# Ledger of designs, part 56: designed miniproteins, single chains

Each design is a single chain, and the fold is of that chain. pLDDT is the mean over its residues in the fold that is shown.

## One batch from the design tools (miniprotein)

Design m1923
Fold by ESMFold2-Fast:
Structure m1923 (fold): chain A 101 residues (1-101)
Amino acid sequence: MMEEKFKKLKEKAFELAKKRRELSEDELVEELLEFIKELGLSLEELKEIIKELMKKLDEEVQKLAEAAIKQAEKLDEEEQLRLLARVLIFLAGVLLSDELR
């Protein structure tokens, strides 16, 4: 089920967001991208996971994430996956910051 893939991807994104001060953004994105490929997630499944995470965030953050996803549609599939991985790390970082209050 999509729920198991969502849980695993969310856990990996939070793990990588915690390492944001230790690794470069590009290293975090590449690690998450490889994990997405290992899970066998499609672009559409990844977009749905991002939409579910956005529901918990401020409207301004949601608008930024939606704009990034829309711009991704102009790229090839590999670059779309990379940009969506970057968006997911960003969203996980925002959610993690809210949990530390």
Scores: mean pLDDT 76

Design m1924
Fold by ESMFold2-Fast:
Structure m1924 (fold): chain A 59 residues (1-59)
Amino acid sequence: LREALIAAVRALGLSPEQAERAADLFLADPGISAASLARATGLSVRTAREALRAMRATA
């Protein structure tokens, strides 16, 4: 699952480090908000929202 989540967000153009952190945060808390994910990863809220959509579709 983790590798599939990383691949999904990497397809959106996230760096390897951002993709791994996003996947790990999502696995720890699948209900994580886009705002919380954005703050933890340095992504914009818009990009974090797209990342969450991609990860939820994959999981």
Scores: mean pLDDT 82

Design m1925
Fold by ESMFold2-Fast:
Structure m1925 (fold): chain A 72 residues (1-72)
Amino acid sequence: MKEKWIEELAKDPFNAVLRTKVVEELLKKHGITLEEVRSIGPNDRLPPKLLEVAREYFKLLIDALAKQQEKK
């Protein structure tokens, strides 16, 4: 659920464990394995699904940071 991750990240946006869990959930949602991501080299073609995962992840981070700023 998107809202759950935004709220948790807003509390602790630098929590590496939490960020890793968000990325793992997004990879699973798009059917990408960690092994597949690890095998991508500098000359390899990036899977389109990986770009979608990156877009969703950064969107969640931006939303979380915006929510954190609102408490000022």
Scores: mean pLDDT 70

Design m1926
Fold by ESMFold2-Fast:
Structure m1926 (fold): chain A 62 residues (1-62)
Amino acid sequence: ELAQLQAKRDALLKKLVELSEKVREMVEDPSTPVDERSKLVDEATKTAQELAAVSRKIQALE
């Protein structure tokens, strides 16, 4: 359903924004392990890819 996809897109957008802010803050902290920074970047990338897929489905239904 379109409404369900829109809700999922909004949730993914919020998650991506939160992850991006955390990555930015961690980059400014030199004590943060490189592995942990890489993990957050990977999670943000995966979230962005899922967001793109959901957005494409919404566009097809609009």
Scores: mean pLDDT 78

Design m1927
Fold by ESMFold2-Fast:
Structure m1927 (fold): chain A 86 residues (1-86)
Amino acid sequence: MKAVKLAEATVLTSSLEFLLTYRPDDTAAIEAEIERLRALGKEVKDDPELVAYVLKQLRRLAAIAREKGMDDAAARLEAMIAEMEA
């Protein structure tokens, strides 16, 4: 189970990074991937190792979004980080 969730986290974070980098105007796809990551974050909340991995990736993705001027996407990712750290 844990290995499957780690693979899901890796795929979703890579997919969102691709969208932020190459398809920044596809706001619907970006929002959908952020919501998939939010759902995954809730599923792994009781596993501190998976939470740490997801938080590290979310911080990296939020930084990419900020660098590209995608303030709405960055704010959503930053809100998810705050929710997972609570």
Scores: mean pLDDT 83

Design m1928
Fold by ESMFold2-Fast:
Structure m1928 (fold): chain A 75 residues (1-75)
Amino acid sequence: MSNEIIISSLVIQAEKYLDEGNLEEAKRLAKQAAELVSKYPDSTIAKERVKKVLERLKEAGAITDEEYEEWMKKI
């Protein structure tokens, strides 16, 4: 259960950096969240939050379509 809280915290921080226009930090935190979801697949709510932030990063141009597809396959 603590994994879901940690992943959700990373997503919230990534979204804050996206709102501030800091795409590099948003990408870094979202990648960490995605890697944790890959290791802890039972974190279903956190997984959906990670998918949404990855979509926002792609729309903002912070990640490529290829990076987005790769990360989505791992989670």
Scores: mean pLDDT 81

Design m1929
Fold by ESMFold2-Fast:
Structure m1929 (fold): chain A 53 residues (1-53)
Amino acid sequence: GPEVSLLGVPYGTDGASVLGDVLVQLGLATQEQVDAMTPEQRLELAQQHSRGA
């Protein structure tokens, strides 16, 4: 939900790592795909999923 800001970390090592883990857990990408992605690509995929509904 939009109310929670606990996970609103900016781009960076921690943010990219957390985002990659979330993408794998949600089944949006495999671990190997996430490993091959840049932090920006991981964010883009997450945003597409969130707004693609």
Scores: mean pLDDT 66

Design m1930
Fold by ESMFold2-Fast:
Structure m1930 (fold): chain A 95 residues (1-95)
Amino acid sequence: MTEKEKLEEVAEKLIKEIKENTKKLLEYIVKNPESELEAKLAEAVKNKDWEAIKETLEELKKEMIEVTRRNRPEALPLAEEIAETFKEELLKAIK
């Protein structure tokens, strides 16, 4: 009876893991991009194209939100918080 409470707990755990492991995740993405968007981010990071980095991170955030809206609309506010945290932590790791 507490699907929302379970989602909040999962979101808090994911946010903590994102913050702790974002640098390692960025290194993994740059070495082994698994999507077109990750490949675009890896190229932008290698080229030190800050505008392309910002654009790609914003696109990644939007993609994460849209996937959640399609598959799990009830989790949308949590997905927005997770996606924004992920974007901010990736940007910090790149700088």
Scores: mean pLDDT 73

Design m1931
Fold by ESMFold2-Fast:
Formats: sequence, C-alpha cells, structure tokens
Structure m1931 (fold): chain A 106 residues (1-106)
Amino acid sequence: SSLLQQLRTALDQFLAETDPARRQQLQQQIIELIRQAAKESLELGIEAVKMVIKALLSETDPTKRQLLKQVLLEAVEILEREYPDDLEAGIAVGMARIVIGVEDLV
C-alpha cells in the first residue's frame, strides 16, 4: 500500500527528527496517514496501528516514546471510531492499549 509506505517513511523521519517544530509537523502527517489508511480498509487501519506499536517498542528516547504514545492513542481512537463492532479491530485496539498502559507504568 502507498499509504503504508508513506507512513513508514514519515515514522522513520519522525524518529530521526531533532527539531521540535518539524517533529510536530511529522506527527500530524502520521496521524493523517493513519486516518486515511483506516478509512480505506480495516486491514490497512490495523497494519497502521501495528506499525506505530513497533516504532514505540523500538524507541529508546523518552521524549520520542511519549510522542509515539500520543500518536498510538490517536490511532486507536481512529480505528475504534471507524470499526466499532469489528473483532479484529477490537483485538488490535486491545494490544495497543496494553502497550500504552505499560508506558504509563514507567
């Protein structure tokens, strides 16, 4: 998917970015790409959420982890809103909320 490739590129740029203003622009771009993926299909929405989870689990910088946690929370809300009664969406949301909860314990 072109959207998932754009999301990967934006996540890579976000994780490498040191300028706060540029990082905020990348964060908004990431959220918009996730919204577009979820609207296109359930499968793309779930894959987008999984990509953010993987990025968060791979990040060692506390500031970037906090920003990725906010992105993941917004991604979860997008998927819940678009697919409220879907079992696979519910499982993806559940996994993401566990990851967010673990970050809150640290």
Scores: mean pLDDT 86

Design m1932
Fold by ESMFold2-Fast:
Structure m1932 (fold): chain A 98 residues (1-98)
Amino acid sequence: EEERLQVEIDAAVVLIGVSVLLVTGKRTGSLTPEQIEKLEKAGELLSRGIDEWDPELFREAAEVLRELAKESTDPDVAKFLEHLAKQAEEVAERVERL
């Protein structure tokens, strides 16, 4: 189904966003060890959500990303994390509807 492929692409884009933040945060030292662990958990949940096609895994990833947004002292990072959380929730809703 064409819609399923688009949902998989959208989910992969969220995962890429998480991966970019993780790599950049480790390189620049802008993330705490706790934030790195939470971001890695979000990435694992997103990857498993794609593999298992489970909307709950995307919702769990969104919650982790939203919690990181609240903890972030950088407003641009916080806004990007909140955006990724919203995209993960939208992916979960679309997975549930398919």
Scores: mean pLDDT 84

Design m1933
Fold by ESMFold2-Fast:
Structure m1933 (fold): chain A 93 residues (1-93)
Amino acid sequence: SARPLSEAEVAEIIAKLPGLVEEDIEAIDNDSSLTAADLEALLAQIAAERAALEARLAAHPTPELAAAYLEAVRRIEAHIRARLAELKAQAAA
């Protein structure tokens, strides 16, 4: 955002990130309509977001928030990869 975040706002966002990651993971796990193609598209989007965050991490005005958000993105990416691998294994069986 254009407005700088306060230290208290940064701490609050960081504290909430694990819960938001769990909600995103649960949404993916509970959506039985997701195909391998859907998960591959989501993986491409999240991988691009991760790469952008990694490239900008050192220049970020709130590096602790950027690092926490990068960890959150990496956790979601890892879960999508695991889910995609599971679906591909099930389709191959």
Scores: mean pLDDT 81

Design m1934
Fold by ESMFold2-Fast:
Structure m1934 (fold): chain A 64 residues (1-64)
Amino acid sequence: SLREIYEKILELAKRYGINIYLPEELFDDKEVVKALVRALLDIARQRNDTSAVEELEKILKELE
């Protein structure tokens, strides 16, 4: 679900020291969630976090 994806986004961002706040009205917005996934995917790639890259790429494909 989009909620599960959002929660995973928050967990990963927290691990990277990034604070994300998304109003509850927006975390069921598929396009907003996709944008956050893309942003974290770029960060994960820069950090060579292979497990995060694989998971985020899978999530992004499932959202398309």
Scores: mean pLDDT 77

Design m1935
Fold by ESMFold2-Fast:
Structure m1935 (fold): chain A 74 residues (1-74)
Amino acid sequence: SMLSEEEIAALAREEVSKIPGLSEEEKEAITEALTAVMMSFVRDDNLSAEAVRTMIRSMARIMKEAALEEAARA
């Protein structure tokens, strides 16, 4: 693949950092989970760097929307 695990983790961390209402421990846990999922797709489906970036961005967008909705209910 074109992206290393470290590069995928860095992208995931950057996008997860934009999600409000999460503790630093929660951000790290989500970053690790997202990185593991992306590494699985890279391993099994040989995803391009652009596909990985698009998937990370899409997942982070969904998570951000969910976090904002949860914050509004709290």
Scores: mean pLDDT 77

Design m1936
Fold by ESMFold2-Fast:
Structure m1936 (fold): chain A 112 residues (1-112)
Amino acid sequence: GLTISGEVVELSPDGSRLKIEGTYSKTAPGDVSLGKGAAVANPEDGGIGLAATSRDGYQVGAAGRLVSYSETEAVGEVDIGASNGHGGRGVLRIKAEGDKGTAEAEALETRP
């Protein structure tokens, strides 16, 4: 999976937007940092997404629609694409716990 771990940088008082920014890792939380990323959920427009860039210039993004939203978690169905041409369909889950946040993109269907 692809994981971003970091800080909650935006949580609207009305719950209309949740954004986290942090460290991007390719395999699991706590693995060696590959770079930086951000993830956002917008229940007002039903959108969810992430973008991350590694230190070696690899870019990955995910964008799609919210399927559930709560005070602590946003989940969406996303299309995942990478600068190396890899990607597929997957699920993006953004979790907030106090001032900390994580986002994980899990590919359910992969393309070469």
Scores: mean pLDDT 71

Design m1937
Fold by ESMFold2-Fast:
Structure m1937 (fold): chain A 106 residues (1-106)
Amino acid sequence: DIAELVKRLKALIDQASVQLSKVLSPESNKRFQELINLIKDQLDELEARNASKREMVLSFTAMNIRFVGLLIELSQTEDEETYQKALQLIHELNRQAQAILDETLA
């Protein structure tokens, strides 16, 4: 069920957003929130057109590439401690999101 998958992914993203907002500088948090809003809009579009499981997997891969881009920006703008905390939170977000996708594809 794509609607359930999107709901679970959005809940996970919201949880990560709250945790990252406590760690990141206001400028970096603004960049992160812009990315999260883009991802949520893309998830809504995929749900609205009842996208295939294959399209969901490919879209998730594209979203992961965007998170790598954000991590590169954070590595240049944040101190080492803040960067490492953000890296761990984003890694855990991606790990949990992959598990949700794998369960849905099984």
Scores: mean pLDDT 84

Design m1938
Fold by ESMFold2-Fast:
Structure m1938 (fold): chain A 99 residues (1-99)
Amino acid sequence: DRKKKIEQLVIQAQFLILAAGVSAYLGDTETAVASLEAAIRLVEEAKELAEDEKAKELLEKAAEKLREAKEAVRAGDVEKALELAKEAMRLAEKAVEAE
């Protein structure tokens, strides 16, 4: 089931986003960035599997928010990175519902 595969990819991305948040909070910028890059890849893979146009739009927005979070981590703005990551998780969850 394609929907189940998308859900699994989104759940895996959410775990990586949470790991990135912990790493960023502890000052481990390199690990936080690597985890966010892995999460972006999973969200992009979920987008390729998605058939619903709304789900595709939401996954693209989630990936965009994760790229912004990555740049915020690189800039040392951990608070902004956490808020962007939270928005990305919300968008990805909504995408699973739309599919």
Scores: mean pLDDT 88

Design m1939
Fold by ESMFold2-Fast:
Structure m1939 (fold): chain A 60 residues (1-60)
Amino acid sequence: MSRESALTGAVLFAIRLLRQGRVEEAREVAYNYLLSQGFSEKEAEELADEAVRRALELLG
């Protein structure tokens, strides 16, 4: 899977939880999703942070 494809999926999961005000849960769900896509713990953490930021921008 490409990084952009996985990041898009993480953004969509983050949006769902952010709409409920669950910011830290959104980060955790994005992180676990990215780990399931085969990213390392470090890459998944960095991409989860980016996914939450992009999701917040899309919701604003």
Scores: mean pLDDT 83

Design m1940
Fold by ESMFold2-Fast:
Structure m1940 (fold): chain A 81 residues (1-81)
Amino acid sequence: SEIDEILRQLSMLRAGVTDELPKGLGEPATEVAIEILDKAFEGEEISEEELEKMLEEAGIDEEQRKLVLEIAKKIKEGRKE
């Protein structure tokens, strides 16, 4: 799916194997998504309230916010399985 493709690109970017932004994601949204991935790999949970605060503080637009929320949901689902 589109979100799975974005997650793959985010994982590569986080690992330093690429410097390309994921398709459809701007730099501020990409940085928030990487922070979510980092916390997930560290075994930390991000609450919905904390996530909303991070998105507001990063100043990302409504379309990018929706993408980051879908990415965060997929990351959380992956941790349960």
Scores: mean pLDDT 76

Design m1941
Fold by ESMFold2-Fast:
Structure m1941 (fold): chain A 81 residues (1-81)
Amino acid sequence: MLPTQEEIVAEIRELLERGASSEEIVAKVRELMEQIRDLPLSEQGAYMGAVIDVLREHGYHAAAREAMELAVERVEEQLAE
């Protein structure tokens, strides 16, 4: 079953509150990206945007940057014929 944006944001917030490393957060982002792979790019962008905003809000700038780079790679991959 595909998680909602609210569920993913809640899971990320819980990890951040527990003091999860940037590596743990990036691993969770990669897991999310595989779960949402079959969604339209606009919907994938909405999930990724919500996650990136939460990461930046909590000062996880390195993890937010990596998440943004992964989102850009997905767009480039899916637009490459």
Scores: mean pLDDT 81

Design m1942
Fold by ESMFold2-Fast:
Structure m1942 (fold): chain A 108 residues (1-108)
Amino acid sequence: SLEETILEAKREFEKIKEKSLQETEKVYNLDPEFFLKEVFVPGLKSLSKFVNEDGVFTGSVKQGVQLLLLIELLPKLLKDHPELVAELLPEEILEKLKKFKEYVKSLE
């Protein structure tokens, strides 16, 4: 089911979370603007296509892990670079990600 796919993605993400965040933050800290423009925003735009208007995830386990990683980084990027994030990320995508987080939480 779609629910089982995202729950499996969450389980897989939790296993690699600390290591993946550490490695990704190293890339981000070297060039934050490059990371935002070339990695983070294109990644969220691509992966948001697997989130419907109700926040239901329809992608693969691997895509779910990638989306969860980018969402985990989002609060730090909004705090550090609020103007650049607002310029590069459409509000529609932020709203989809909010609904996605609510959907995943509802399955716990």
Scores: mean pLDDT 86

Design m1943
Fold by ESMFold2-Fast:
Structure m1943 (fold): chain A 73 residues (1-73)
Amino acid sequence: GPLGQPVTVTLVENGKPVVGPGSYLEETKTVYTTSVAAPRAKVGDKVTVELNGEKYEGVISEIGESVIKIKVL
């Protein structure tokens, strides 16, 4: 969709937190991120999404060539 809310995504890569920007679509409770280098990330991995200072749990639902799709729980 054309309107996403800016969020911060945190996931774990090689035991270290990797943080990057994402876009949150509230209607589908989905975050898209393209700015996080996580070659070992897998579908089902837990991630943290931060929106307006509040933290939400998410899971990776899809991994593309340059995009990670996250379902917010």
Scores: mean pLDDT 78

Design m1944
Fold by ESMFold2-Fast:
Structure m1944 (fold): chain A 71 residues (1-71)
Amino acid sequence: PVELSPEQLERERERLEISERASEAAKKEFDRAEKEHPVTSEEDFLEHVERATRAAQEALREERERLRRRR
């Protein structure tokens, strides 16, 4: 078993939570983009990926801010 300090365990939990929120945001935005404009070309796919990536980055930013405020 891997032993981590309490601080490291909390940091890992935060990373997992942030990662999960980012992943969910990316999926949601990708699905939304696909419903608005179905992927019919490589360009469409790249645009949807870019939108999903931006949504994930925004979710990461929001989640970090939320955790900071919660402290």
Scores: mean pLDDT 76

Design m1945
Fold by ESMFold2-Fast:
Structure m1945 (fold): chain A 72 residues (1-72)
Amino acid sequence: EEIKKFLESLGVTSEKAYEEVKKYFDENGYITGKELAEVLHKEGVKNLDKFVRKFKELDTNGDGKITKSELK
């Protein structure tokens, strides 16, 4: 739910993108900015300014990772 809402806020509604992002959280407990940017690029998101801003807002400790709890 939180992952899906986060992707929707970035203009991504693809179930394939959702499953890919969910896999990162399920396997590692987090997703990195690089991994998320790769997903957005595959979905055709070319302007990453909004993504960078939202990622910084959620990455409260500045480690380049977002945990599932930070999506709320």
Scores: mean pLDDT 75

Design m1946
Fold by ESMFold2-Fast:
Structure m1946 (fold): chain A 105 residues (1-105)
Amino acid sequence: RRSLVERMLALMRGAATLPAEVKKKLGDVFIYIAEQFDLSDEFKAQLLAAGEKLKAGEALSDDEVRALVNAATTINEMIALEKMMAAIEDALAKYQPEALAALRA
């Protein structure tokens, strides 16, 4: 079973292959998740920074993914990470299905 950080790293590396317009939509989803949940200030700041970077058409670096996952310490923050991963998987399934299949193998 892959760790949460390994899953998020693999998905974000896949997300780097998405068109800039799709990355911007993922950024909007990340910001929406940050607004819906009772999150720590540290995790919320990391999640908003991640969303803004995706809105700029850029994927997160491995260090930024590690920082975001390490900031998740509560059940609500783990649920937020799972929702973010689901959004990335949905985008990859639609735009890069071969890349998603490789990440699941």
Scores: mean pLDDT 80

Design m1947
Fold by ESMFold2-Fast:
Structure m1947 (fold): chain A 74 residues (1-74)
Amino acid sequence: NLPGWIQKRAAQLGKTISPPAAARLVQEVGTDLRALASEIEKLSLLVEGDEITIEDVEKVSAKRQAEEIREAVS
C-alpha cells in the first residue's frame, strides 16, 4: 500500500511520518511513486523535527502546486 511505502521512504531519510500524514500526501500528490519520492525528500529537508506532520505535507503541497503552475505557463 502507498501509505506503507511512504512511511518506509521517510524512515530511510531519518524521519517518521504518521499514517494520516502519509495518506494526505497521496491525496495531494497522487499515486506517482516518483512524485511521491520527490515530495518525501523535500519534506525531509524542510521539516526541522523528526516527524513529518499533516501540516508539513499541506505546506509543501501548496508550494508544489505553485511551482507546477509556473512550469505549465512557461
Scores: mean pLDDT 73

Design m1948
Fold by ESMFold2-Fast:
Structure m1948 (fold): chain A 58 residues (1-58)
Amino acid sequence: MSPEERLQQRVMDVLREVAAENGVVPDAEGEIDMSRLSDEARERVAERIQRVLDEARA
């Protein structure tokens, strides 16, 4: 897997982890409904994604 593919995968892993921690279950297609996350959970997703992007820049 390329570094870019690995970065995209890590971003998706963060989204799925936060959704699972907040009891948001994927639909039949495996898609996470972001509107079911609280404002605080969405902020945590943004913070963790930003950290992943910052680490990729280092």
Scores: mean pLDDT 74

Design m1949
Fold by ESMFold2-Fast:
Structure m1949 (fold): chain A 74 residues (1-74)
Amino acid sequence: AKEELKEAIEEAKAAAEAGDLEAAREAMGKIVETAKKAYEEAKKEGRLEEFIKEVEELEPLFEEAAAAIREAAA
């Protein structure tokens, strides 16, 4: 779950850095779907605290991806 979410965020960042806004948008959609699935699994297994920790660990990558998307869109 964490690895899949990290991979999706890294894909979005790489696409934005390459100036491929279409690929960046697709990768953002993948991030949302991956996060939803991971959240539902964590909730079902009683692992919400662990899921929140995993998301917090990925926060710097989210910020980097967001910055790259803003630069590419400017």
Scores: mean pLDDT 78

Design m1950
Fold by ESMFold2-Fast:
Structure m1950 (fold): chain A 86 residues (1-86)
Amino acid sequence: VEELKKLAEKALELAKKAGDSTSENAARLLLEAARLIEEGGSRLELEILLGLALISYAVSKLIGAPEEILKQLEEAIELLRELLAE
């Protein structure tokens, strides 16, 4: 969970500096997912947040967001998937 938070916070910081609202939204969704995991939120809520983050990530990739932002988002999404697989 801490690794997910760290990656999402880094993506959020980079997206804000770049003025990339789509990537900023994806990072915020991933941070909310990390919060819900810590607070014992439902699997359904986490799956919805993962889906929304994936859509935002796909849009960011399509519009050519900076590679460093995409890398942080991809790593955070992968960690969320791993946490949900357990």
Scores: mean pLDDT 81

Design m1951
Fold by ESMFold2-Fast:
Structure m1951 (fold): chain A 95 residues (1-95)
Amino acid sequence: ELAERLRELAERLEAGDASVMPEALELIARALEEKALANAESAGLDVEEVRRFIEEQLPPAIAELRARAADPEVRRQMAEGARRVAESVERIARE
């Protein structure tokens, strides 16, 4: 379900449909943030520090990617990222 949606967004990004960029970035960012926080807790890291790092780094990184969204190479990299996140979600669903 979520994996299928991410794959569809990835294909649209590769096709040059920039209108789905905010939606794709939001879904990717959310999935990566949740996974990073879970991994940080299991590794015994300071979850609050990791969360602050993500909150500080993620918005400027997203803004930079949006600014470069006119670059077909950037869109392709984002699409590849979305597909990798989708594959991770599919593995969890198979468990």
Scores: mean pLDDT 73

Design m1952
Fold by ESMFold2-Fast:
Structure m1952 (fold): chain A 90 residues (1-90)
Amino acid sequence: SEVIERFKKFVDEIIEAVKAGDYDKALEILRKMREFAKKVKDPKIQAILINFVDAVEAVLRANRDKPQDEVIEEIKALADYAIEELKKLE
């Protein structure tokens, strides 16, 4: 799936930005992901992608003072859930 491959690439880029301590870059990647999601014609796929973006933005905002490993694990859990939901639509 092109959508799942693009999603995984965005997730990897977000995780690398968080590992670098560059939360502004992580938010910029999320903005690009939101723009990608808005171009997706399937409303169910679009909703999954937007829900992921909103959830990760909330994690980055709430967990800025927490260890990076905890933030990364939470992002990975959200990504795994989104991928499982996307696979159900294939």
Scores: mean pLDDT 85

Design m1953
Fold by ESMFold2-Fast:
Structure m1953 (fold): chain A 70 residues (1-70)
Amino acid sequence: SMAEIQAEIDARAEARVQAFLERHSLTPDERELLLKAARMQLTIEVYADNKEKVQELLEEGRRYLDEYAG
């Protein structure tokens, strides 16, 4: 199901961030940003063959960068 796919993406993203935290010190904001980046990367990997979904994710990522930079 899509819920199982999302849970797997979330679990893998958390594991990647946790592994990084074992070797590096991050602020809460840096951790949140890294987690969002990991989730986005994993989501793109899962939906790589769906061009429309990849474009949607890229537009969402641009909005987050604009919001964070502003």
Scores: mean pLDDT 76

Design m1954
Fold by ESMFold2-Fast:
Structure m1954 (fold): chain A 89 residues (1-89)
Amino acid sequence: SAEEEARREALKLLEEQEPKLKKEVNLDHLLELDEVLRNFSPERILEFIKKHEGKLSILEAEAIRAALEGDYAALAEVMSKLYPLLEKA
């Protein structure tokens, strides 16, 4: 399916970008990611990864991976680290 293909491509792009992942989170990227995760689809995640190639942080990549894998416990843990950054903006 298109969803399965987008999920596979998104996970592959995240793996390819792993050496380039930043430690610092960009608040504008985080706001966009929060919106994409609330209205989740593998296709939207794939577009987000392509748009922000070379600019993603480690925490953003972890959130995306957890969401793509359906690991909602891991997603909740990562988002608990990201939400305080949004509240300080």
Scores: mean pLDDT 82

Design m1955
Fold by ESMFold2-Fast:
Structure m1955 (fold): chain A 94 residues (1-94)
Amino acid sequence: SSKLSSEKKKQQQDLVDQLTQQVKELLERMRKIVLEAKSRGDSLRVIRERISPYAQKLMDLIKQGQQQSPEARAQFLKKFTELSKEMQSEQSSA
């Protein structure tokens, strides 16, 4: 059975960290757009239209994460779940 080298494991960790950082930035941007739109009294339709391009980029990043090796994909999903939980807890205190 093929054993992953330490270098390849590091490259997978670096990739997962990069994808996680990009996801975090998109989630923070989407949150700001939603909060600003709500403060203006924008309709749900307008809010969805404004976040649509960022939601599409988020889906593309998730797809990239899913196309990685099983180990890297599992690590990405774990970090994505923790990040999403953190973002949701910050949004629930309103």
Scores: mean pLDDT 75

Design m1956
Fold by ESMFold2-Fast:
Structure m1956 (fold): chain A 82 residues (1-82)
Amino acid sequence: MYYDEWEKYIKEKKPKVLLVGDGERGIGVTKAAKKYGIPVIVAPSRTGGVSLGTSTSLAPESGGIYLGPFATDEEIEEAIKK
């Protein structure tokens, strides 16, 4: 849901990358990002990490990456730089 909001945000803000945390927000964000060629980086917080297995598999659809459940701040920054 809220695909239209993600698409509007991308059109208005033109972000270089979308960073998505622990909560998967449906496939709408990945579809919107893919449409505009914006990579999605999925970086689970240190609090969570086991509940994202299925949803994080959607990140590659946008040309993005999944950093795993214990990604460090440095790994997140490096992924954003790309």
Scores: mean pLDDT 55

Design m1957
Fold by ESMFold2-Fast:
Structure m1957 (fold): chain A 72 residues (1-72)
Amino acid sequence: MEYIKEVDKKIEELESIKDPEKALKGIQDLSFWISQKMQQADEETRKALVEHVMEVSPRIEEIKEKALKEKE
């Protein structure tokens, strides 16, 4: 699915961001994007997107944790 590949690419981009503020904004933008796609998607696409987000959630948490620690 195109949404799954897009999520993976966005996470890879976030992992390459060295600026904590940009990384945190990127996570916020990703969350907003996922929310919008879930509202627009049919049931099958929504389910697949939810399952994939749960699978990659640890990677997003790592990026967020690192960025928040750098901000403190």
Scores: mean pLDDT 79

